# Designed miniproteins, single chains, continued (2): the designs that were tried, part 48

Each design is a single chain, and the fold is of that chain. pLDDT is the mean over its residues in the fold that is shown.

## One batch from the design tools (miniprotein)

Design m5750
Fold by ESMFold2-Fast:
Structure m5750 (fold): chain A 56 residues (1-56)
Amino acid sequence: MLYKATADIQKVNDYTLGLKKGDRLELLSEVSEEFILAKDKNGDKGMVPKNFVEEV
């Protein structure tokens, strides 16, 4: 499933993914009610808050 970042998100640790508004993400898994594990266009994987992404 493909998602799009709705805001700029700064990477804060090794488990989180840094994003820019409009970046496309591939959903890998649901981790919790608040976070997904996603892969960005560069192949980097990390945690992303669900409220900062939308389905494409």
Scores: mean pLDDT 78

Design m5751
Fold by ESMFold2-Fast:
Structure m5751 (fold): chain A 85 residues (1-85)
Amino acid sequence: METIKLIAEKEARELWELIKKEVPASAKGQFSIEDIVALLRKLGHSDRHIEKLRALLEKYADEKGLVSEEQLIKAYVELGLEQSL
């Protein structure tokens, strides 16, 4: 369990660094779910993966649909735990 969580957190942080390089940040360093999804699609992620992650990002996003690094990590951890079979 902890190992899966650590891997998911690492993957989320690596994606967050890539988002910061490729996507214009909001004035407060947050990114929209649509910008994150568009980047994942450009990186060749499957529609199934994008749809699952979108649902989790919508669950953790703020009232404006913006995602922080902490919220992205939470989404990836939950996705990783769901896939641990």
Scores: mean pLDDT 77

Design m5752
Fold by ESMFold2-Fast:
Structure m5752 (fold): chain A 61 residues (1-61)
Amino acid sequence: MASVDGGFLTKEAAQKILELIKEYGRELTKQIVKKANEIAREDGKKTVEVKHIERAKEEVL
């Protein structure tokens, strides 16, 4: 079985997620990451970038 674990993040996006965990906690950050993945897909991207995380933050918060 192939397991994919966070393979679609840039280094900058990963650092941004760590900052979000510190500010908003793991539960809100998890929702933001889920939304960022959806936004990245709508943009035709498979890689989540900081831009997608910022968009997701606006929609979740």
Scores: mean pLDDT 74

Design m5753
Fold by ESMFold2-Fast:
Structure m5753 (fold): chain A 94 residues (1-94)
Amino acid sequence: MVEELIKKAEEAYKKGNYDEAIQYFEEALRLHEERGDKRGVARALMLLAEIYYKKGDYDKAKELVQEAIRIAKELNDPGLVKEAEYLLKKIDEK
């Protein structure tokens, strides 16, 4: 179910259909939240942030990444923290 949403979102993203990709990733985010899958929530937030970054909405992208960093730290997942912090640095360089 979530995997199908992620696949559809990635296909939309590859085609440059960023708004469609956002809709699918937002659905995936809601499903992860409903299931209590905090790691899935953090990853979905990072994917949404990448799309907002591509759209030029840097403020929204930063907000999403900062929330993902917060969740990753709560999960004690140093790899996920590092991935999210790297994305935040890319956004801040604009």
Scores: mean pLDDT 84

Design m5754
Fold by ESMFold2-Fast:
Structure m5754 (fold): chain A 73 residues (1-73)
Amino acid sequence: MEEVERGVEEVARLGRELIRDPSYGPRLVEAARRYASDPLATAVATASALGATIVDPSHLETLRELGRVLSEA
């Protein structure tokens, strides 16, 4: 499954970067929007944003925007 493999890999890498740097938030949201039809990619993106928010509240905007994108999909 090429789309699933690519989406999951991309959002997982962006999620790792987000924990270190909040500026990766918009990139993670953009990737989640591109792969919105892929439940595994969106689950990985959501888990990454939640984990980052627990460590640093500055990620709350990313979590909020991700929720908006998922509600539109």
Scores: mean pLDDT 72

Design m5755
Fold by ESMFold2-Fast:
Structure m5755 (fold): chain A 93 residues (1-93)
Amino acid sequence: SRAAFDLAAKIARAVEEALLAAGVPETDAKAAAFGVFMGVAGGLDDGLSPEEIAERAGELAEGLLLALGVPEERARELAELARETVRRALEAA
């Protein structure tokens, strides 16, 4: 739905801002935020819980960060930040 798309876009932006604040380069932050957008939009369409959506979004963000050459430990830390940001945003919506 358009409402799910708009919410996913808003949450992806919040994750991008959180990653930039954590010192992530703009290109990497945008890629991770795109993964979050896909995870949130798909999870909402599938009727997943906020916890399940956050896990899916974090997994996609981690995969994209690893593909861009971000070290495994840092990618896990940033994926955790993305998961927590997604969970809080969904609980506030």
Scores: mean pLDDT 87

Design m5756
Fold by ESMFold2-Fast:
Structure m5756 (fold): chain A 86 residues (1-86)
Amino acid sequence: LEEEARKAIEEGDFKKAAELIAKLLEQGRTETAERLGQQLFRKAVENKDYEALAYLYEQLAKALEKQGRFEEAEQARKKAEELREL
């Protein structure tokens, strides 16, 4: 899962990477998800792919909701909305 997410980031498959990162967060691997999320963020910004970043935050919001972390899920959704307006 972690290795697959890393490969997806390297290959530019940001949608797949976002889904795998959210899955890691859902499984309680918070530190790993944060690190991979930062890598995805950096590459997506370099490519000006703000849609991919918005998708990442939407996927993270869903994972946070499943964990009962509703306040953090709301913040992630706001972040996705902001990124779509760039």
Scores: mean pLDDT 81

Design m5757
Fold by ESMFold2-Fast:
Structure m5757 (fold): chain A 83 residues (1-83)
Amino acid sequence: LYDSDVEKLVKELADKYGEITLDEAFEEIVKNNPELKAALDSLPSEEQRRAVLETLIRHAVKVLNEKTKDKYTVENGVLKKEK
């Protein structure tokens, strides 16, 4: 459930902006997933919350690159769609 929602949102953000910072992507994912926000808020540190969100985005990017002909990357704190 959450995986497909994250994949869709990651694709929409990268397609719309071309490039977006991970911090901005984290905010958009959390806004669109209140249950995920509650789960993340239960974690004791901001570093752990960021690690979970980055893992979800990186997994979504891997899946999108396998399912689509588009190229997405996460590097230097930026989510990017290759033009």
Scores: mean pLDDT 78

Design m5758
Fold by ESMFold2-Fast:
Structure m5758 (fold): chain A 72 residues (1-72)
Amino acid sequence: MTLDELAKISQAVAALGLPPEVATTIAHGLLKGLSDEEIARRLAEKHGISLETAQAYVDAVRAALEAAGVKL
């Protein structure tokens, strides 16, 4: 991953207004090539949120990263 890609990720994630810990967990999972469903399960388990809410957060972060030109 390039420094420029990291900067784009940081900006895109910050724009979503999610808690930093949640946003970081999603971004790391997507960059490691984990499925949206796997990331959502990990979020629900770790942060005590519903699976539906976790899936919505994963979708938002993925869309933001792809819009910023990050390859997932």
Scores: mean pLDDT 76

Design m5759
Fold by ESMFold2-Fast:
Structure m5759 (fold): chain A 93 residues (1-93)
Amino acid sequence: MSREELRARLEEQLARLDELIRRLEALIAEHADDPAAVEALRDQLTVLEGVRARLRHLLADESASAEELEEGLRVAEAVLAHAEALIAALEAA
């Protein structure tokens, strides 16, 4: 995959991440009366915010290698898949 294609895919993951953060913030607001649920959801939000910061850093770095972009994409895809499944399960409950 070219660096241009990798950057485009990272931008797609960043957009998905922004959507998941929005959904997670909505779940936190819905469960505001349950401190234990809020704590667990805020921990997950911290993880997603960390991944978002890393992706933004990679996309801002014009010198980032194809290997660094590919690794960033792998990590983002894995974290997003896990978070999407968790958030969907909580929304369905």
Scores: mean pLDDT 84

Design m5760
Fold by ESMFold2-Fast:
Structure m5760 (fold): chain A 85 residues (1-85)
Amino acid sequence: EKEVKEALALIYRAIGNIDMEKGDYEGAVESYEKAIKLLEEAGIKDPGTYYNLGLAYEKSGDTEKAREYFQKAAELGNEKAREAL
């Protein structure tokens, strides 16, 4: 179960990355949120996905949620997220 959740999270993370590249920031938010939910259920911390979700929120105009996810990513050790705060 945990291994399946991790694999599915990696797929949603990859979809979010594709959405970011094509400028679909709303789609990227949805995909990264699904990835984070699965990672949290699996007990896995992924600061890079939190940072990318923050960036997707920032580019979609939700600066408050962007700040929240940059803070989470920074607390988990993501340097780019610290620079974004």
Scores: mean pLDDT 85

Design m5761
Fold by ESMFold2-Fast:
Structure m5761 (fold): chain A 64 residues (1-64)
Amino acid sequence: MGRTRRYLRTGTVYRVQGRYGIAGRYFGRAMRLARQNNIPTSTMVSWVDRARRLAEQGRYDEAR
């Protein structure tokens, strides 16, 4: 659980920073773990939304 959430939020932070290549790698890892652990899409959307809003405010540590 925690690893998937961290990868997903970290990928979102890199995406907000314009670092699409790194963001894609983190999203890929997060999606693989999410499928293996049956994490609901609604839960992942919640994590991405929070991370995106914090990262857009420059609060990168809190977004991760």
Scores: mean pLDDT 77

Design m5762
Fold by ESMFold2-Fast:
Structure m5762 (fold): chain A 88 residues (1-88)
Amino acid sequence: SPEKKEIILSVLGAVAIALYNMGDFEGAKQAAEGAVDIAEEILKEGHVLSPETLKVLERTAKAMREAGFDDVAERIEKVIEESKKLEK
C-alpha cells in the first residue's frame, strides 16, 4: 500500500541523513536513491506525501547537495514539488 511505502521511504531518508552525518557518503547516496525511488512510485499512485515525510526528504536533499550528489538531490526536490502540487 502507499501508506506502507511511505513508512519505508521515511526510514530510508532518515538512514541517509544519519549515514551522511557519519561520513558514509556512499551509503547515504544509496539510502537516498532508495527513498526517492519509493517516493516516485507513491506519487504515480496518486498518494500525497505527509508533511513529516516531506521534511525528511528536504533534509535528505540538502545532505545530498552538500555531498555533491546533485542528481539525487534534484530528483528528491522534484518529488517534494510534485507532492505539494497534489495537495492543492
Scores: mean pLDDT 86

Design m5763
Fold by ESMFold2-Fast:
Structure m5763 (fold): chain A 88 residues (1-88)
Amino acid sequence: DAARAALDAAVERLVAEIRKLTSDEEAFAKAEAALRRFADLAAAGRGEEALRALREAIEHAVRGARTEADAERIRALLEDIELSGPPG
């Protein structure tokens, strides 16, 4: 499915960028897990659960950020997905 492939590609790009912006390995791991849950829930049509997972990912990634500027960058990356929704 082209839409699922695009969603998975977007999640992989975000995971790679967040990894560069975080210094806390545990917080990064939780953010990554939440982003992957977001993709699965969005693909399953579970919009409310998907948004909850996305917000959880934002909270963990921001908590693990190296600097305040990196935290702002993480918010910008993840909030863009919240506003745009899954590709369709």
Scores: mean pLDDT 80

Design m5764
Fold by ESMFold2-Fast:
Structure m5764 (fold): chain A 80 residues (1-80)
Amino acid sequence: IKEAIELAEKGIELAKQGKSKEAARLTQKAAMKLLEVSETKEDILQAIGLSLRAIGAELDGDAEEALRVAEEVLELAKSL
């Protein structure tokens, strides 16, 4: 969980700098780490969904979507 939070916070910083692919890649790693520690079906499905959205943001070079996904990953991490 701590590592997922650190990766998500770094993803947010990179997304704010317009480094969309780097931000999305770190956000995807954070989401995957949350998947590893998720115990409920709801949390597992959210982590998978966030991981897929991060991959999409990386492919599209979409810094705004990378930022939104990183923020949602951070909120999910805080709720676990």
Scores: mean pLDDT 78

Design m5765
Fold by ESMFold2-Fast:
Structure m5765 (fold): chain A 85 residues (1-85)
Amino acid sequence: GAAIEAALRALGAELEARLGAKPVLSDEELVAAARALADLAERLGLPEAAAAFREAARLIEEGAPKEAQHEALGRGQALLAEAVA
Protein backbone atom coordinates (compact mmCIF):
# COMPACT_ATOMS: atom_id res chain seq x y z
CA GLY A 1 0.00 0.00 0.00
CA ALA A 2 1.00 3.66 -0.31
CA ALA A 3 2.10 3.86 3.37
CA ILE A 4 4.50 0.90 3.01
CA GLU A 5 5.93 2.30 -0.25
CA ALA A 6 6.41 5.73 1.40
CA ALA A 7 8.20 4.10 4.38
CA LEU A 8 10.48 2.09 2.05
CA ARG A 9 11.24 5.25 0.01
CA ALA A 10 12.08 7.19 3.19
CA LEU A 11 14.38 4.36 4.38
CA GLY A 12 16.10 4.27 0.96
CA ALA A 13 16.70 8.03 1.12
CA GLU A 14 18.22 7.73 4.63
CA LEU A 15 20.50 4.87 3.49
CA GLU A 16 21.74 7.01 0.55
CA ALA A 17 22.30 9.96 2.93
CA ARG A 18 24.28 7.72 5.32
CA LEU A 19 26.45 6.36 2.50
CA GLY A 20 27.40 10.01 1.88
CA ALA A 21 28.03 10.50 5.65
CA LYS A 22 25.13 13.01 5.83
CA PRO A 23 22.49 11.33 8.04
CA VAL A 24 19.10 13.08 8.18
CA LEU A 25 17.67 10.93 11.00
CA SER A 26 19.34 10.53 14.40
CA ASP A 27 20.45 7.00 15.32
CA GLU A 28 17.57 6.88 17.85
CA GLU A 29 15.05 7.87 15.15
CA LEU A 30 16.49 5.28 12.73
CA VAL A 31 16.29 2.56 15.44
CA ALA A 32 12.63 3.49 16.07
CA ALA A 33 11.92 3.39 12.30
CA ALA A 34 13.66 -0.01 11.95
CA ARG A 35 11.62 -1.45 14.85
CA ALA A 36 8.37 -0.08 13.36
CA LEU A 37 9.26 -1.70 10.01
CA ALA A 38 10.08 -4.99 11.80
CA ASP A 39 6.63 -4.96 13.47
CA LEU A 40 5.02 -4.22 10.09
CA ALA A 41 6.97 -7.08 8.43
CA GLU A 42 5.85 -9.51 11.18
CA ARG A 43 2.20 -8.51 10.62
CA LEU A 44 2.64 -9.12 6.88
CA GLY A 45 4.03 -12.64 7.56
CA LEU A 46 7.61 -11.70 6.53
CA PRO A 47 9.77 -13.07 9.39
CA GLU A 48 13.06 -12.73 7.46
CA ALA A 49 12.43 -9.02 6.78
CA ALA A 50 11.41 -8.51 10.43
CA ALA A 51 14.59 -10.27 11.64
CA ALA A 52 16.73 -8.10 9.32
CA PHE A 53 15.18 -4.85 10.66
CA ARG A 54 15.58 -6.02 14.29
CA GLU A 55 19.21 -6.93 13.60
CA ALA A 56 19.72 -3.45 12.05
CA ALA A 57 18.24 -1.76 15.15
CA ARG A 58 20.54 -3.83 17.41
CA LEU A 59 23.64 -3.02 15.30
CA ILE A 60 22.85 0.73 15.37
CA GLU A 61 22.28 0.71 19.17
CA GLU A 62 25.58 -1.17 19.71
CA GLY A 63 27.53 1.25 17.47
CA ALA A 64 28.52 -1.58 15.12
CA PRO A 65 30.42 -0.76 11.88
CA LYS A 66 28.29 1.32 9.48
CA GLU A 67 28.73 -1.32 6.73
CA ALA A 68 27.00 -3.95 8.92
CA GLN A 69 24.20 -1.49 9.86
CA HIS A 70 23.57 -0.59 6.20
CA GLU A 71 23.66 -4.24 5.04
CA ALA A 72 21.02 -5.24 7.62
CA LEU A 73 18.78 -2.25 6.75
CA GLY A 74 19.20 -2.91 3.01
CA ARG A 75 18.35 -6.60 3.44
CA GLY A 76 15.13 -5.74 5.32
CA GLN A 77 14.21 -3.10 2.73
CA ALA A 78 14.83 -5.51 -0.20
CA LEU A 79 12.79 -8.34 1.37
CA LEU A 80 9.85 -6.04 2.24
CA ALA A 81 9.93 -4.35 -1.21
CA GLU A 82 9.97 -7.76 -2.98
CA ALA A 83 6.94 -8.94 -0.96
CA VAL A 84 4.83 -5.82 -1.81
CA ALA A 85 5.80 -5.69 -5.53
Scores: mean pLDDT 82

Design m5766
Fold by ESMFold2-Fast:
Structure m5766 (fold): chain A 63 residues (1-63)
Amino acid sequence: AKEKAEEYRQKGVDALLAGDLETAAENFRKAAEYYRESGTPEGIKLAEVYEKAADAARAQAAA
């Protein structure tokens, strides 16, 4: 579970650095899903952080 969250988080960061905001949003959304599935309080906090990051990236891609 945690390994998948870290994988998608890294893919989101890489996409963001490449300027691919849509791919960044998709990967941050996936990372948030896996962080939430971890069932830990820290995982739930990280899920909220990466959900917001995905929403922000998607909003920028649409602008």
Scores: mean pLDDT 80

Design m5767
Fold by ESMFold2-Fast:
Structure m5767 (fold): chain A 93 residues (1-93)
Amino acid sequence: NATDIVAEALKEVARLADEKGYYPLALGLYTLASIAKRTGNAEEAIRGAVELVKKLPDKEFAIEAFEILRQAARDAGLEDSARYVEKALEELK
């Protein structure tokens, strides 16, 4: 299920953010995961997650987060979302 795949990926990125002390980002990502499961809007959740991660001035974290999100989008069959994440990842290099 696309929504479950994306929600779990957002929770994984949130866990990594929490471990790094990026508490507002972690909370935002957990919130997006919850909204995605409630509404079924997996694509909106990925876009929201990318925008939240882009605001963080930690390139290494952003690369890891975007790789997780890109893989989740691909596994969920969300091709446009996968390309959106890939473009964000390329902009960091």
Scores: mean pLDDT 88

Design m5768
Fold by ESMFold2-Fast:
Structure m5768 (fold): chain A 62 residues (1-62)
Amino acid sequence: SKEEKAEDLAEFAREQALKAGLSEEKAEELAETVRNAVLENEVTDEVLEQAKKDIEKMLEEE
């Protein structure tokens, strides 16, 4: 479901942010942002996979 996709991406973003050394507050802000983006938009599985890759790349650069 859309809600399951939103939570999956949010948890992924939170974990990646914490791994990259961001604070818990910043990790939660990122998680909330991506959760809301999925809930507000019609997002395909392909877009979710790309978003996960984009999050990883963004956080590797800090």
Scores: mean pLDDT 78

Design m5769
Fold by ESMFold2-Fast:
Structure m5769 (fold): chain A 64 residues (1-64)
Amino acid sequence: MLGRVTLVAKEETTLVGPRLITLKEGEEVEAEVLKVYEDGDLLVRLLDTGEIYLVSGSKVEVRE
C-alpha cells in the first residue's frame, strides 16, 4: 500500500467500521490513510483485515 502509516492512540478511541474496535492509549495499528476529512477525522484501511474504519484524528498520532 502506498500510504502505510502506524496509528498510535493518544487516548482511548474507537475505530468505527464494519465493527467497533477500541484502542487504548498507546496501542498501535498499521493502516493506510485513504482520506482526511475537514474536521480532521481519518478514513483508514487496516492492513491486517483490509477493512475500512473511521477514526478521530485528534485522538491518534500518525507515524510514517
Scores: mean pLDDT 82

Design m5770
Fold by ESMFold2-Fast:
Structure m5770 (fold): chain A 62 residues (1-62)
Amino acid sequence: SEEKEIEEAKEALKKHKALLEAESTPETASANKRLLEGLELLSKGGEGAEEVGKLAKEIAKK
């Protein structure tokens, strides 16, 4: 279950990262890149991966 939870969180995070990148303009590209890197660093926290997935979903959804 732990591995599946991490996989699901990664999938959700990747989908929302793609949405953020798609909306990125050249003006906001660097800022969005830092945000995506931050989300990825948080997901590396293991148990934080699930929480990061939920936060990424909320951020990407508005």
Scores: mean pLDDT 60

Design m5771
Fold by ESMFold2-Fast:
Structure m5771 (fold): chain A 72 residues (1-72)
Amino acid sequence: DPSSLLGKKIALIEEHADLSSAATNFYLGELYEEMGKLEEAKEYYKKAYELAKDSNPALAAAAKEKLEELGV
């Protein structure tokens, strides 16, 4: 069940990242990527990066990597 696995990931990011808004946007990016909606996935990863870049460098790095994978 993809929603169950993604739900676990968002919970782990919230627990370790201390920035649920960025984690939610990263989760939405992954969900859209899984559905093959790459443009929507890019927008959510961009938002996750912007929300995380000053507060959560690990999540910001993950979002940046996803953007590079989808932008190249």
Scores: mean pLDDT 71

Design m5772
Fold by ESMFold2-Fast:
Structure m5772 (fold): chain A 71 residues (1-71)
Amino acid sequence: SMEAEKKKEEGEKYFEKGLEYYKKKKYEEAREYFEKAAKAYKETGDKELDEKVLEAEILAGLSLIELALSK
């Protein structure tokens, strides 16, 4: 459906933004975008995206760990 395609595209864009912020060591923003990516991928209902959901959730968790270590 168009809705699933749009959510996949949103997820991919959020994931790319998350990676950009992560590389810049902006971990709070990185976490936010990875969480948005995971949510968008989940909303597609597409099981082929389950690995991308997991990747986004792992990177959000790593961003949180990096943020905690910076305190």
Scores: mean pLDDT 86

Design m5774
Fold by ESMFold2-Fast:
Structure m5774 (fold): chain A 68 residues (1-68)
Amino acid sequence: KEAEEYYKLGLKYEKEGKYSEAVEYYLKALELDPNFAEAWENLAKIYEKYGHNPEAAEEFKKKAEEAK
């Protein structure tokens, strides 16, 4: 339940362009539920597109695939 609420907060901040806050809340969701595939996917997207870290993005994509 709480993991889903943190994920929703991450989505809210991402829509506002506040990627740092979005990352923080996605990580909190994953701390409670490491199998939350959508949180890993959105984290990967932010790191690839806005974080300029394609290696970390690929690692997070792999985590999302494993979390299905």
Scores: mean pLDDT 80

Design m5775
Fold by ESMFold2-Fast:
Structure m5775 (fold): chain A 68 residues (1-68)
Amino acid sequence: SNADTLKKLAEELNKDPRFKSELIGDKTLKITSTGSVEEIIGLALRIIGEYPGLEVSIEGNTITIKAK
């Protein structure tokens, strides 16, 4: 399910010290870069390519991912 996908993404990204991940309920994942906007943009493009069922938005150094 999309909820399981978001949980796995949160667990994987929390292992990378460049990113902080927060799972909000079952349908929203918020990711913040501790370093740069370029790191966030690169990650967002990767997620869009791998998970077309997820809605991705970027604001500054933060990505918000929502299950459709």
Scores: mean pLDDT 79

Design m5776
Fold by ESMFold2-Fast:
Structure m5776 (fold): chain A 79 residues (1-79)
Amino acid sequence: SAMDEELEKKAREAREKILEAARLAEEGNLEEAKKLLKEIKEKYKDLPSVVHHAQTFLKALENEEEAKELARKEIEAAK
């Protein structure tokens, strides 16, 4: 259905945006990463898995070392 196609498209777009946030965090751009993750939570609020993923990442960004480690894992998982 069109709704299922839209949800799959949104999930794919959300994953790409989370990877962008991961790259920003790995580079030390924590404020830009936080901003992007907050935008992801609002834009994809209809996707609980995406919201949970973004929220978990935001919590990790409270510690720069933990943020960079999580970011590296996200990037590796996407390869």
Scores: mean pLDDT 79

Design m5777
Fold by ESMFold2-Fast:
Structure m5777 (fold): chain A 57 residues (1-57)
Amino acid sequence: ERLVKRLKSILEKFKELGAPQEVIDKIEEAIKNGATEEQVREFEDLLVKLYEEEKKK
């Protein structure tokens, strides 16, 4: 529930940044399967990476 809420927030931000559909699908799958702390951290790290990449563009 808590982790799912965090993943939903991350998903929204990924959509805002125009992340690849493949990444969006993966987050959605994690939400459905009951998110783990590790998954949340991984996706948060990916989000930071995308922010840095967008800034470079």
Scores: mean pLDDT 77

Design m5778
Fold by ESMFold2-Fast:
Structure m5778 (fold): chain A 89 residues (1-89)
Amino acid sequence: NPKVEEALKSIEEGEKFIPSEEELKQSLIGAIEVLAEKLGAEIETDGSAGTPVKKVTVRFPDGVVRTVEASDIEALRELLRELLRLLYS
């Protein structure tokens, strides 16, 4: 889907301007939370207000569950890619 690839490219280009790996992780987690809400997917994080998130779990509308470590940037990107594919389907 061209819209998915365009959105992913835009996110990847934005990553070039994020000054730290920690800020990149927070940006990816925030994008995942926004997309999960738009899709009606449930999102659970093990963080509380003011503490770092360590794990992100998303339950998709079809019942598929994905859990990723917040320290794994590539896993966060793949989860974001999966959510974007559903949004533009």
Scores: mean pLDDT 73

Design m5779
Fold by ESMFold2-Fast:
Structure m5779 (fold): chain A 79 residues (1-79)
Amino acid sequence: SRVEELAKELERALKEGAPEEEIERLRRELAKEIAKADPSLSEEEVLKQLEDVEEAYKLMNSPLSDEEKLKLAEEYRKL
């Protein structure tokens, strides 16, 4: 499940606000793996679809609020 691994890594990068360069790399790698699994799709077609999904994700799933970020920081401080 390389596709599943890359999808989870991309989702994590989006949630954490990773650099656009890292997000682009993960997106391209995911597109390549999906295209390999489904030869009816080109890497370019999958890449465009992933960009649309990311935009929808950003609209539907708000980035962590300041309150949620503080809560996570508190959890890490306890370690």
Scores: mean pLDDT 67

Design m5780
Fold by ESMFold2-Fast:
Structure m5780 (fold): chain A 72 residues (1-72)
Amino acid sequence: SAEEAALKLKAEAGEALRPLVEEYRKEDPSVVVGGFPLSADTVKIVVRVGDLVKEGTAKTPEEAVEVVKKLV
């Protein structure tokens, strides 16, 4: 189903991002990255560093990693 596809994409993106987020958090503990399913094929990525909040979207786990690298 579309709901299952959206949750799977969010989970896979989160797993791909975990090592990168942990590396960023060693340099700055304030770094927070969240993912939210927008549709079956798209996840919204929210990055907070201190008081700055930035957003992007990704359709694959690989794209999610690239988005976070650009936003941090």
Scores: mean pLDDT 82

Design m5781
Fold by ESMFold2-Fast:
Structure m5781 (fold): chain A 55 residues (1-55)
Amino acid sequence: GAEIEALLRKAGTTEEELRELIEGLGKDNTVQLLVREGGLSREEAERLVEALLEE
């Protein structure tokens, strides 16, 4: 939805790139990367990763 699109834009990534990161690094490491490099809060990063795992 619009929230997930906004979070992807804020992090400077795409759904495809983020799915690859989750597969390669795992959920926790991807969340940490989004917080440190993507400028997301931990809550925003967890929400984004969880939404992509549902879809």
Scores: mean pLDDT 80

Design m5782
Fold by ESMFold2-Fast:
Structure m5782 (fold): chain A 71 residues (1-71)
Amino acid sequence: SKADELTEQAKRLLRQGKYEEAVKYAEEALKLDPNNKEAWGLKAGALMRLGKGEAAKEPIKKSVEWQESQL
């Protein structure tokens, strides 16, 4: 899907140290699929790498919200 393509691009950019671009691509993926936990996690990771820990708090929470409802 297009959301998966954007998520893969965000992952690649994060590996390349292009954190601002990784945030942008993760946000585009989330516009298409707001429940994409991997995209939330990638956004959180990139924001943490940029030193934007406060901005990363909500993405971190969103990446794990559905794991709390375990089993």
Scores: mean pLDDT 81

Design m5783
Fold by ESMFold2-Fast:
Structure m5783 (fold): chain A 70 residues (1-70)
Amino acid sequence: SMEEKLEELRKRAEELEANPEAPPEMVEAIRREIKRLEELLKKKADELTINLELIVAGGEILVAERMVER
């Protein structure tokens, strides 16, 4: 479920924050994804179904954002 994906992302964010070698850009990207999911849960519309595909591929999207220089 979407809530399970949120919990998984939160765990990843915590692990990255605990790692001093982790780039802050990656932490910010995961935090943004978590916020997006929380807002989607509030809407509770067909957007939840649409965004499930994006969330499943979330890791790829976050990696792509990392490749873009700040």
Scores: mean pLDDT 64

Design m5784
Fold by ESMFold2-Fast:
Structure m5784 (fold): chain A 90 residues (1-90)
Amino acid sequence: MKNEEIAERLVRDAEEALRKAEEAVKKGDWKGAENSALAAALSAFQVVRITENLELQREALGIARRALELSPKTPESVREAVRKLEEQLA
């Protein structure tokens, strides 16, 4: 229960990071887009680590995947980690 509350906050942090990545792309700020996409991925990794709630885990990973797709210059290792976690939760 306590970890689920923290996970819900981290999902919101990932959603905000996705919005910042989308805004950065619209402005041509590729560095800002990359940094925001990485922030979304890090929030999603924390959600997967701290909660057993599959719905929150899947939601966070989906948000992170969308943010990473907006920034092609993010490290491939981060993209691969998100994909592997989504496969494990399917």
Scores: mean pLDDT 84

Design m5785
Fold by ESMFold2-Fast:
Structure m5785 (fold): chain A 88 residues (1-88)
Amino acid sequence: SKFVKFVEQLLKFIDTLKNELNLPDDKVIEIARIALEIFGKKYNIPKEKLDKMFELFEKYVKSTDPEEQEKIREEMLKLAEEIDKEFS
């Protein structure tokens, strides 16, 4: 549940940065990359799993279609549940 909660909070934070602060996509993506790297290092999550999560996150931020964003969100949460079962 730790990684699922982290991903949910990161998604909420990203939505705030994009919708409230109007940050450009590249800056939002960089913030998420740093957050994922810090969390992954703390909990010894394998790089390949963090890279997959980051790819989904980048797609989420770059998407302009709410339906596509929701599908990506569901994939991210599913991956986070799989990581939680294996590592925390």
Scores: mean pLDDT 85

Design m5786
Fold by ESMFold2-Fast:
Structure m5786 (fold): chain A 55 residues (1-55)
Amino acid sequence: MPSFEESVRELVTSLLESHSPELVRRAVEALAKKEGWSPEQRELALRIAEEEIAR
């Protein structure tokens, strides 16, 4: 099983191929709410999104 970090990075990278950075951030926030991620998981996911956006 891929790690949480790897799964989020793959999702963010895929979304960035077709969507704006702002839309990707919104998608990560929506997914965090839908999947019931902890505050720590949400912060990690948003950090991963910003890292991939900055590349």
Scores: mean pLDDT 81

